# Designs tried in a protein design run: designed miniproteins, single chains, continued (5). Part 45

Each design is a single chain, and the fold is of that chain. pLDDT is the mean over its residues in the fold that is shown.

## One batch from the design tools (miniprotein)

Design m17544
Fold by ESMFold2-Fast:
Structure m17544 (fold): chain A 100 residues (1-100)
Amino acid sequence: MREGFERVLEALELANEGLKAMKAGDYEKAIELLTEAAKLEPGNPFIRLLLAEAYAAAGKKEEAIALLQEMKARIEANPLASPETKESYTKFLDKLIEEI
């Protein structure tokens, strides 16, 4: 946790800059920034969700759907997640996939 703290902060800064790029309509820059954030924090579902939204906004629907499906598979395979959490999260991800 201590050694990873600076990586978390860097990932959050990159994610914030990615959000600013998305709001500006610069989806390619958003993908670049969010991809770097995801490399620093590969287990962070928030960063992965933002990256999927950036792909969808850029018209990269196949990449967006693939990322959301990977997130769904990861939660379903997580033994620490309750059945209720798995159902709620997969339902949310399925809705996002349908909107792409």
Scores: mean pLDDT 80

Design m17545
Fold by ESMFold2-Fast:
Structure m17545 (fold): chain A 78 residues (1-78)
Amino acid sequence: SSLELAFAVPQQLIDEAKASKDLDEALQLLDQAIAYSQQLIRQLQDHVPPQFIQQLQQLIEQAQAARRELEEQAAREA
């Protein structure tokens, strides 16, 4: 189902960001996960159950949290 890819794509981007040793690459991957999920919410908001939108919002929250953690780690290492 194409709807299963809606969760798989941003989750893979988050996982790749967490595995990356390059800060710029990791932040770019997280920004891509956030942008993809936000675009899907805009496109699907009136066409899918609220639970689907909630799962996309949780992926955005996860990516934003990971982004903050990476920025905090970089600030400590500087």
Scores: mean pLDDT 85

Design m17546
Fold by ESMFold2-Fast:
Structure m17546 (fold): chain A 106 residues (1-106)
Amino acid sequence: SEEAKKKLEELLTEELKKIAKMAREGASEEELKKRAEEIVEKVVKLLEENGFKLSEEEKERLKDLVFKAVERLRTLAQGGVPEEEIEKEAERIAKQIADIVISEVS
């Protein structure tokens, strides 16, 4: 669904930009992992509200994708990459995750 994909891209973009900001502001690995878990829950809920049912394997892949995205953004922030570049990377990753997830559940 194009509409579900757009909503997923918007949600992931917003949440990953928040992660980028938190990482740049010195958030701990534990805090970022907790936020990653919250992102996974929000994505599952959005997909279920749009008529998709995720298998356990699809949920595990989603969790892996989100946690890798959070780790990537944390690494960039710790490396002193400028905020604008980290936000651009968050947008790129959000679109990539949305593309992968929608292709697997639709």
Scores: mean pLDDT 87

Design m17547
Fold by ESMFold2-Fast:
Structure m17547 (fold): chain A 77 residues (1-77)
Amino acid sequence: SLFASLAAAEAGQRLLIIGLDIILNDPTFKATNPESDAEIQHRRAMAERIIAAIDAGDEARLAALLEEERKWIAEQR
């Protein structure tokens, strides 16, 4: 169902934030990959916005955020 799929997507975004926070708090990773910081911060902020849209039940906002992320990924190529 849509609700089961959204619950799984939300859990995935929460796990991603935990992983990104570990990386952002690793001074060795930051020292060796300074160019990645902005990318990691962007992805973390996007994950929080996706979770907020799911929690609000705002399907239109969720669709818009996924399109925004797709465009951002294309710009990084």
Scores: mean pLDDT 76

Design m17548
Fold by ESMFold2-Fast:
Structure m17548 (fold): chain A 117 residues (1-117)
Amino acid sequence: SLRELVEEVRRLAEELLRHPELRDLAEALLLLAEAVELLLEDPESRRALNLLIAAALKAIGVQLEAEQRGDRAVLEAARLVLEAASLLLKDPASEEARRRAVELARRAAELALEHAR
């Protein structure tokens, strides 16, 4: 289910929090996961919108820092998180947008975690 996929994103993000260099990316993923859960309860949630904006801003910051460091894995992960947040901001009521956004977030977390290993 979509809720199980959100829990998987949370689990991976919590693993990423153990790596100081990936903390901002992990926080962006956690904000995105919380936003999706709020949208599942209420597709008009203003709190979810604010969390998505916060996740997008954190992802942009991570992208800029990763680009300066030449860190391609973190750059790609941040790009996927930004794409996920953008999809939900554009169409928060769409089941397709929610599923695709969570799948992008899961891929971002997996890429970042593989880089940390």
Scores: mean pLDDT 89

Design m17549
Fold by ESMFold2-Fast:
Structure m17549 (fold): chain A 81 residues (1-81)
Amino acid sequence: KKKENIRKKVEELEKQARELLAQDPHSLEAARLYMKIAVLYYELGEKEKAIEYFNRAAELARDVDPVLAKAAEEMKKIIEK
């Protein structure tokens, strides 16, 4: 049902992010995909993985999109509550 659909979407997004990072290790598009993956893991109740992907998104966005990096950090803090 819903959880199976979310897991399949996560797998698709992870594949897309890996392909983007293979072309550009600092891809903003990959950072945005990591944000989406983190939200989906949170919906699955997998908080640890959600936090990991928010951290990865923040690292990728740090030097090129500080607003996206800050958003990732804030979402991580909300989950850690």
Scores: mean pLDDT 81

Design m17550
Fold by ESMFold2-Fast:
Structure m17550 (fold): chain A 87 residues (1-87)
Amino acid sequence: NEDDKFRGIAKASSSPLEFAVRLTYQILKEDPNIKDAALKASLVYVKNITGLSNDELNIVVKTVTDLYKKGVTDVDEIVKTVKKTLS
């Protein structure tokens, strides 16, 4: 179920930022044609529980979407790229 999937992503994540990246990737896998506005709306609750800023969330959405479209499937590599972009 969706709760089990969400719990699995949270358990696999070592930080709030990693959780946001992994969840964004999962949403893109389930709906590759999702529009940026709808994707951001789906992540509002993640922003609220993780304490990420709007700017950080925008970088997560942009970077994960760009890498997903390029065919990157290694989520750990996506996490590293987002962290590098935010530093």
Scores: mean pLDDT 77

Design m17551
Fold by ESMFold2-Fast:
Structure m17551 (fold): chain A 88 residues (1-88)
Amino acid sequence: AEKEQLLKEYNELLLRTSRLFDRVIGDNPNPSLEELRALKAELEALLAKIDELLKLFPDDEELKQQRRAVEGALAQLEQLIAEKEEEE
């Protein structure tokens, strides 16, 4: 069913994005522009999947909390990209 497929895609994206975030931001003091842009694309894809899931589960507080977390991460990442683009 569409719901089960969407949940599977979300979980796969969440795991992949978390690993990429740790690699690019968590344990890397100087990430490249390409790495930051790749992470941004993954976070945007994750946000889109959360929005799709919220249409099916509009009262899910965990999804709403996750959406806020991803939005915050994107805002921080956009600032880092802008700063890095001015230096490169």
Scores: mean pLDDT 81

Design m17552
Fold by ESMFold2-Fast:
Structure m17552 (fold): chain A 75 residues (1-75)
Amino acid sequence: SFRKKWLENTLELMELMLERAEKSGPETQAAIEEKVKATLRFILGLDEESRKYAKELIEKNPKLKELLEEVEAEL
């Protein structure tokens, strides 16, 4: 579905941003992590099918999984 493709592309972009953040200063890293967390909060507000699929994709990336767990703990 188009939604699944959007989730795949969005999470891949978030992964690339986090990889770039690791090579950046602490302020830039924190800003990128907060932007990723904001995107994850948005995804958690979508329909059940989208949330389930996103979580399956996120489980494959340890840093995204860590940030998702932080977001879920804050809800």
Scores: mean pLDDT 84

Design m17553
Fold by ESMFold2-Fast:
Structure m17553 (fold): chain A 68 residues (1-68)
Amino acid sequence: MSNEEKAEELFEEIKKENPEMSETTKQALRSLLKMEVEDGAEFTEELKEGVRKLAELLLQGEKARAAA
């Protein structure tokens, strides 16, 4: 699979795990993944874990704002 396909698969998995994400958070994650692909980053398990962690932090920030 190409890095672009791996990025899209990761994005879809994160969306399925976090269906509550706003469109803004989804766009931010997609932009990040596109930049990684454009920079020629290899989608290793370590990078995938890093992106998942970032997605969790973004969602947590979103929930904190919604709760305020």
Scores: mean pLDDT 76

Design m17554
Fold by ESMFold2-Fast:
Structure m17554 (fold): chain A 87 residues (1-87)
Amino acid sequence: SEAEEEYGKGLKAYKAGDYETAAEHFEKSIELSGGKDGRAWYLLGEAYLQLGDHERARQYYLRAARVFREQGDEAGARRAEELARRA
């Protein structure tokens, strides 16, 4: 899907240390998925943490937690909430 393609581009940029480009692609993936990809929200949080934007990182981790919980992934939700608390 187009959302998966954008997620993949974001992950490639993230692994290369290009956190601004990674954030752009994860945001596009989120738009294409209708906000339903918890992994994309999570990695958007990781990208902003690497950019030093702790407030945006925290907000995106909490959005990831909500999406994970809505999809029955309680472990993923708790992990994202812990990262939000530390950001």
Scores: mean pLDDT 90

Design m17555
Fold by ESMFold2-Fast:
Structure m17555 (fold): chain A 78 residues (1-78)
Amino acid sequence: MSERQREALERLRGLIAEGEAAVEAGDWEAFFATLGRIFELAREMHETMPEEDVEAVLREIEPAFEALAEKARAAHAA
C-alpha cells in the first residue's frame, strides 16, 4: 500500500471513530457532518489516486463502515 493510501486509510479510521463517538453521544448533527467529511475524503481520493488504489483503501475500511452503519441504526431505533 502506498503512503497516500495509508494516509487516506488513517484519516478514514479517524472519521469513523468520530462518527462512533457522535452516535454514542446522540449527536446526530455531528454524525451527519462526519459522514459529509467521509464523502469529501472519498472524492479527494478519487481525484488524487488511481481507481484500483481507491478500491483497495475502501475494501480495507469496509468492515469499519458497516460497523458504524449498524451502530447508528441500532442507536436510532432505540
Scores: mean pLDDT 83

Design m17556
Fold by ESMFold2-Fast:
Structure m17556 (fold): chain A 68 residues (1-68)
Amino acid sequence: SVEDEIEEILEEIRRILEEGGVPEEKINAIIQSARDLADELLAAGEEEAAVRFLRWELEQIKREKEKA
């Protein structure tokens, strides 16, 4: 389901940030911000856009980890 895919992406983002030594408070803020925007897109009926947005965020976080 779209909900399962969203939770999988958010869990992967959390894992990468934890591995990078990001403080829990900041990780929680990042995850909550991403969830809030995804929820706005879902409420608008934009399921594909919600998943696409989260996958884009995941790729940005992966790139930032590689630079650090």
Scores: mean pLDDT 84

Design m17557
Fold by ESMFold2-Fast:
Structure m17557 (fold): chain A 68 residues (1-68)
Amino acid sequence: SSQEKLAEELIEEAEKKIKEAKTEEEVINVGRETVQRAYELKLSEELLEKLEREVLGFMVKKLDEFAK
């Protein structure tokens, strides 16, 4: 569906931006903006849950790298 494609594109863009982030603030901002965009696009509950889970995973991994 078009919503599934939008969710995958948002997830891919968030992963790229998080990997390129230089500060914890940038990582957190990418996560917030991505989730907000998904809500504005009115993605289904299932796609929102998938997006939030995957984006959180990218954030946690990147924030862990800054803690070292």
Scores: mean pLDDT 87

Design m17558
Fold by ESMFold2-Fast:
Structure m17558 (fold): chain A 69 residues (1-69)
Amino acid sequence: GEEYAKKAEEAAKEAAEAAKRAGDLGMSQHAIEGAQKAREYAKKGDEEKAKRMAEGLELGAISARQMAE
């Protein structure tokens, strides 16, 4: 659980920075909320949900980087 929460936090940081550069504060906030949910799932022992959140945020970071460039 903890490993996926950390991945989600790193991906959310990248996505939030890219979204902020693109002027999309709503997407930046969405990424932060996603990381918080991944941490909550990890605390509850919902490792599968934490993993899915991390994967979603990683895909979001890739998309945000493409939009920022």
Scores: mean pLDDT 75

Design m17559
Fold by ESMFold2-Fast:
Structure m17559 (fold): chain A 95 residues (1-95)
Amino acid sequence: AASQAAADARARLRELIEKMKETLEKLKNGDRSVDEELARTAREISRLLVAHPDPELAQEVLKIAKEARELTDLSLEASGAIGRAGYTAWRILQA
């Protein structure tokens, strides 16, 4: 059922958002080893938001992406993935 798939995606999005917050805090504290994990997490968030749009979770993703933009030493891969997640979230909020 579509409603079950949406519920499962929403639960997974909440998990990924929490993981992204934890990973950003590690990066802010100088742990560069989590840069690839951040990129992967942001990509998964983008895929789920496209497949199962949720305005409430999109608001949280947009806020986190904006905070991540303040980090100047992210890899191009992580910066690109976060930017895509933020843009996807912004698009959902405009619909």
Scores: mean pLDDT 82

Design m17560
Fold by ESMFold2-Fast:
Structure m17560 (fold): chain A 98 residues (1-98)
Amino acid sequence: SLVDEERARIDALVQQAKTALQNGDIQSAIAYLDEMVGQVQLRVFMEKGDKEVQKKLDEMIDTVRQAVKAAQNGDLQEAIELLDKALELAHEILDLLS
């Protein structure tokens, strides 16, 4: 399904971001996360996501920002855990839009 294809792409982007962070490449991690966020935002916009979807999107974006901040502060473990939370929110958004 389209949702399964979008999930696979989002999963790949988050995994690439985690790998970049583990290698100390914060710039590449941010680029992968920006692409992931942009993909989810575009889907919410195209499907005219309701208030519940918009709230989860805002939570996902805030969680990604927290992950980047944790990585910049040298807290790799917190950054990875926040990326796992952001990924779960992205999956919930895609499910609600299906």
Scores: mean pLDDT 89

Design m17561
Fold by ESMFold2-Fast:
Structure m17561 (fold): chain A 89 residues (1-89)
Amino acid sequence: LSPAQREAIARVLDEGLRRISEVPPGDIEGIVRELEETAERLRELGDDDTADFLRKVAENVRELGKEGKYGIAESIAQLTLAVLLTSYR
């Protein structure tokens, strides 16, 4: 990845994290939608591996929501994007 691509990816991840933080508590489908949107934007930037990883995270978040584990689902989504940001800066 070029420096410009890393910066673009970091901006997408930062925006995704911001959008997830604005989703109302318990709105798991809202969190899943924001994760899937972020993954699609990463794929458009050529980071297919991170996009595929985020899609798997979105599936896990949806499953946790089905089990009523809303706080854990929200924490996993936010922590995942925050940790990925540290890799791209």
Scores: mean pLDDT 86

Design m17562
Fold by ESMFold2-Fast:
Formats: sequence, structure tokens, C-alpha cells
Structure m17562 (fold): chain A 96 residues (1-96)
Amino acid sequence: GKEEDERIRERAVEDVREGAELALSTSDVAKLTGAVLLAVGGLTEAYYLASKEYAIEAAKESLKIAEEGAKKSTDPNSKSFLEAMAKAAKGTIEGL
């Protein structure tokens, strides 16, 4: 219902904000977790709600955090994953 959809929309925005804050941590694991929350959780929820504005906002935050995480990560697997997340976020922005 509308009330449930509105709650999910609010949670998508909050997940993006929380993920962004976590991704700015000095911990590589926390940065990776933040990027995953932003790219997978935030984008998926925004897309599910068919909200173009929410999807674009989530994708822009995911892109920024994933690119920063990739540049700062010393682990090749984490770096590769974050680069893939950045590409996915950019594709979402360009596709919407």
C-alpha cells in the first residue's frame, strides 16, 4: 500500500546516508560495507519504488562512495568489486 511504499522510500534514502557515512570510515571493511549498502540496497529499493528521483540520488551517492573506496582500497578483490559497483551506479544514472 501507499503507506508501506512511503516507508520503503524513506528507508532507501536513510540507507544511502548511512552507507555514505560508513564508507567514509578509516576501515576498508567498513568502506566496502558502505559501498554495498549504497549500491545494492539503496539502488534496489529506489528502483522497486519506481522513483526516478530516488534511484538517481542513490546511484550518485553509490558512485561517489564506490569510486573513493576503490581509490583507497589496497585489497585487489575489494578494489575490483568497488569499481564494478561504480560502473553499475553510473549505468543507472545514465539509464534513468
Scores: mean pLDDT 67

Design m17563
Fold by ESMFold2-Fast:
Structure m17563 (fold): chain A 67 residues (1-67)
Amino acid sequence: MAAARERYLAELRRIVEELQKLFDELGIDPRKEPEKAAEFIKKNPEVQKYLDEVSERLLELERELAA
């Protein structure tokens, strides 16, 4: 079983879904145009900061899973 890992992936997916919703507002389909989506993320320093914080959380969770 991978309950802890599933939680980690579920949280990651939630962030991705939040970003996808934002792209939908802009008229960008990240599934169809991943390059465009990536460029818009780069343009958003707020999103970058959010990803940075999420990255730190994921690293902590990964350490627990590795232990």
Scores: mean pLDDT 69

Design m17564
Fold by ESMFold2-Fast:
Structure m17564 (fold): chain A 64 residues (1-64)
Amino acid sequence: SRMDELLESLRQAIGWFVQTESEEELQQLVQQYLSILTRLRDLSPEEREQLTKEVNRILQEQLS
């Protein structure tokens, strides 16, 4: 689904952020987040709430 694709993109971006070691990788991360932000604008309020819950779960997994 569109939500699943967006969540996968977010998971990849968060994993990338945690593993970033170079300026080139940081530039790629910025572009990936900008792409995600563009997609977030098109979500319904209900989808945004669900995304917030999923993002918090991913952050807990990646940053713990």
Scores: mean pLDDT 70

Design m17565
Fold by ESMFold2-Fast:
Structure m17565 (fold): chain A 115 residues (1-115)
Amino acid sequence: VSLTDEQAELFSLVVQAALELLGWEKVEEEDIKKAAKEDAEVSFYRFEEALKDAKVSEETLEAFEKLKETLLNNGSLEEVKEAAKEFIEALIKDTGKELSEELKEKLKEKGIELE
């Protein structure tokens, strides 16, 4: 499955949010986008396994599964944004941490406004 540039960008922002919230090593947004465009299924599998290893809630894993299915099944950009928002909000709840203002601004610019 080939992601559009917009879908790959949204997924890269989701990964960036997870890196910040879980305290993982920073990875450049462009590298995440490139990997997802080359092999979306492998990128999703690796990310999901990392989330499981981090012991995130079942709600967060279900939200990621919804995002993954939306991206793999050619969901609309609006559906991808909604699923991404749901996943990020679930992960914020799991971690009790806040995203950086820089990443919040990038998410808002792409139509993902967090509560």
Scores: mean pLDDT 85

Design m17566
Fold by ESMFold2-Fast:
Structure m17566 (fold): chain A 79 residues (1-79)
Amino acid sequence: SMHEEANKIAEEYLKKGTSKEEVEEKIKELEETKEREHVLLVLEALYIAALVKGDEEIKELTIKKLKELGAPESLLSSL
């Protein structure tokens, strides 16, 4: 499912020392290949993972992308 795929991407980010550039490239790839709803789920999962990791840079990146893609207010308020 989309949720399982999103969680897998977040788990890989948590386990690897991924750079901001690598995360940005992955998000761009997803925007080009996946439906918007799928991309939003990945961004939400990455945001939670960034919080757990204390990664302010990826946290800010995911918030920025969620806003750019027009995430619903209910999702943004839960961040």
Scores: mean pLDDT 80

Design m17567
Fold by ESMFold2-Fast:
Structure m17567 (fold): chain A 78 residues (1-78)
Amino acid sequence: SGLEEVKQLLEEGERKKREAKDLSQMAESAELYAEAFKLMGNQEKAKYWEDMSTKLREQAKAEEERRRKEAEQARLAA
């Protein structure tokens, strides 16, 4: 059963990576890989993907904030 769970998480992670259209979706893929490696007992790879997911989430938030500020500036300039 554990092997089946790992297989499903890795397959979902790969699918989300291929279909990713933004940084948030890439972060979701990284989270699935992290969970799979935790189930496998590979703590080093699990941490790598957790750290990657955190960085991608922070980048996505920064991009959203920049877009929001640019939209507000454009609104005030109109």
Scores: mean pLDDT 83

Design m17568
Fold by ESMFold2-Fast:
Structure m17568 (fold): chain A 64 residues (1-64)
Amino acid sequence: SAEEELERTIKGLRQALKALESGDPVLILVARKELNATGIVELKKDDTLEEMIEKIRAAIAELE
């Protein structure tokens, strides 16, 4: 359902946020790749870690 799809999207964004906040380069790389693949959040190549975190928080807030 649309509700189940929304819940999965929010869960994915929250997992990506945790990965970015972890400071683990491998988790950050995986999160960036998954976010770019879904197109839910537009991450630029020159975005800082702080800018990426801000974009994800904004996306979660908009979906809630």
Scores: mean pLDDT 80

Design m17569
Fold by ESMFold2-Fast:
Structure m17569 (fold): chain A 78 residues (1-78)
Amino acid sequence: MEAEREEIRQGARELERLARELGDEATVAEVPEALEAALELLDMKAAGADPASPEFQELYRRATAPAARLAALLEARE
């Protein structure tokens, strides 16, 4: 569990760094909320929560939103 939490934190730091380098301050601002959602999602998964539940799906959306926005921006710049 702690190793998975550290991987999530490292991913968040890398996403924030990339967003800052691209000048995407909106994505930078969303990273802390996404990190919190990702850690909560990990806890819910460990507790045996249903991945198909609306609550789980909403946390998943919040956890992945900054990465999805950044990916769309990178595609638009190609």
Scores: mean pLDDT 78

Design m17570
Fold by ESMFold2-Fast:
Structure m17570 (fold): chain A 91 residues (1-91)
Amino acid sequence: SLVEEAGRSGIGGGLSGLEGAKDPENVTKGVAAALGGIGALFDAELAGNHPGGLRGGRGGIKGGLAALRGDSEGAREGGEEGIRGGREALE
């Protein structure tokens, strides 16, 4: 379902954000986190704005953008938010 897709994208984006937090110079992880978050938001919106999917998407985008800026703490926070929101969407 779109909710499950949003959940998986949120978790994937969140994990990439956490990896970006460890190595902010790794642009690939920041990009992956942002794209995962965008996918989760898109699927969550199509599924009727599921709260967990929206949270997962916002977390992934936030973590990815923070990682691209070299903000390891922001990347960690966004990554954790992405994982929590994604898990909520899968429950």
Scores: mean pLDDT 75

Design m17571
Fold by ESMFold2-Fast:
Structure m17571 (fold): chain A 68 residues (1-68)
Amino acid sequence: MKLSEEQKKELKEFLINELKLSEEDAERIVKLVDEGRGDAAATLLSVVQKLSLEDVEKFAKFVKELEK
């Protein structure tokens, strides 16, 4: 899936502000989602930040809404 520049910015802001990722890690996750590599993005997110299941679910829902 290819994200618009606006969708990339919204996802990056979500990852930094809500999930507390660094700008560099947020940009890597955005790139993986843009490439359609959602499984790789989720794996990287889980190892980088050690997020709870609830936070991972929030990420998945946010990405699904961006695809609309």
Scores: mean pLDDT 74

Design m17572
Fold by ESMFold2-Fast:
Structure m17572 (fold): chain A 73 residues (1-73)
Amino acid sequence: PNGIVPGPLELRILYVLAKHGALTPEQLAELLGVSRETVERAIDYLEKLGLVRRDADGRYSLTEKGLEFLTSL
């Protein structure tokens, strides 16, 4: 059940993934100016919401649901 709203960091992650495509947590941390651990926690949350997915190479990208969510903002 969706009882949570993505915060500013989560929204920035979705925007960066929309702009740059599939990225590792380390690449996201560099682009956002935050620690890798901070990104990994936010990404875990977004993955549980179904807004991002992880590929076999450990890169995260927007799901169709994630893109629809971002474009509705």
Scores: mean pLDDT 80

Design m17573
Fold by ESMFold2-Fast:
Structure m17573 (fold): chain A 85 residues (1-85)
Amino acid sequence: ALLPSTVAVSQKLYAKAEELTAGKEANNQAEVDEILSSLPEEVQLFVELALAIRNKDVEKVRELAEKLPELSEEDIESLVELTKR
């Protein structure tokens, strides 16, 4: 089973992607654009982080996760533990 904090991080990522799609329909383009403008580097880091988790590269997961401002130390440790499994 996934750790609760790891599940929360994963759900937050999925919820953000769904919210961007739904927000487009809600006509809140200015807020969506502000969110999107904060995502370019973070989106790239998320892709690299997902690949590092899949490859079980613990050191790279920690390095990439620390660059994400949305992740707490608890979230980073949860991702590291998930990667080790």
Scores: mean pLDDT 61

Design m17574
Fold by ESMFold2-Fast:
Structure m17574 (fold): chain A 78 residues (1-78)
Amino acid sequence: SAEEIARLLATKTPQEIVDEINKRIEEARKHPEVKALIDEVRKQAETLKDASPEEIEKFQKEVDERIAKLSPEAQKAL
């Protein structure tokens, strides 16, 4: 969450923050549905480096819709 990220920024080094984020991503990826979503999102994100605000908004909406369709266990892992 944004609150938890803000707390980490106040008390941890940049390296510790990166390690914590990576740990959370790897933990979430243990769920097959989440792994598939993360892998697809990462591939799409590479093409969005110079994306328009409209493309970014559409991408966020598609990600939100996919998350909503995940099992409750997979949603909790995110």
Scores: mean pLDDT 70

Design m17575
Fold by ESMFold2-Fast:
Structure m17575 (fold): chain A 70 residues (1-70)
Amino acid sequence: MEEELEKLINELKAYFDKKKAEHPEHRDQIDELYKKMVEVIKKFAEQSPEAAKRAYEAGKEALDDVLDRL
């Protein structure tokens, strides 16, 4: 479980880092959302690996939604 959680957090970081490179003007907003999503993923990981993975997918979708509005 811990190894899977670390992989999800690393994949989330890679996705957010890519989006920060594409939208450098929104770095602060992207970093703030990243910290929030890491906390959400960790919380859902306490339930199951599947819940953590769903939270990871929701985090990517939330970033895309935020960027569409900025």
Scores: mean pLDDT 81

Design m17576
Fold by ESMFold2-Fast:
Structure m17576 (fold): chain A 70 residues (1-70)
Amino acid sequence: SLQDKIAQLEATLAQQQKELAEVEAKLKEMEAKNADPKEIAKLKARLTVLKGSIYFTQEVIEKLKAQLAA
């Protein structure tokens, strides 16, 4: 059902948000330790991709909720 699809996407979003928090925490730790700039750059790239995935998941949820409300 449409409700089941929304629930599955909300679960996916929760996992993506958890991963985002973990990557942000790791980036802060590495910057504080003056770690390898290449490793810091990899984490920043991962953050960009992850933020994009979260945005896409949120957009799909909103569209499905709009369909459910119509």
Scores: mean pLDDT 87

Design m17577
Fold by ESMFold2-Fast:
Structure m17577 (fold): chain A 98 residues (1-98)
Amino acid sequence: EEKRREEVLKRQEENRKIWEKAQEEYLKKNESEELKVAVLISEVLALIQELRLLGAEEEAEEFEKKLSELIESESSLEELKEKLEELKEELKKKIEEL
């Protein structure tokens, strides 16, 4: 019974994590905004590197400049996040064209 109780407890913790993921959008409105921006910057940088690997050096340089400009000019994390998502979609489209 002791081992069964521990297994039930572990299952409850797993179910709690699933429930917490359902609340994730609400939680990201608060403390995780900086983390979301950091993840988006990392994703944009990875896509820029992908362009360079595909031989699109000039285009990769342009997107790198756009990223730097966004980071320097935007004082709002909300605005920066929106513009980073837009830049990410532009990069994906450009990679698809190659």
Scores: mean pLDDT 73

Design m17578
Fold by ESMFold2-Fast:
Structure m17578 (fold): chain A 70 residues (1-70)
Amino acid sequence: SQQQQIYNQVQNIYDNTFSQMNSSTTVSQQQSIFSNFRSQISSMMPQMSPQTQSVATQMISFMTSRVNSS
């Protein structure tokens, strides 16, 4: 379904971002990676089901916490 494709895209974006964060060595790099992640997820939000939006919001919160703790 279209919603399954959207969910898979969100999951892939999250996984790629997590990998990039783990390979980053500076706070500046992590902030740049996070900014790109948030932009990508935000652009997809209008197409998401409420369930996928909930998951995406949790992903943003987790990444925000990670960047702010650096």
Scores: mean pLDDT 83

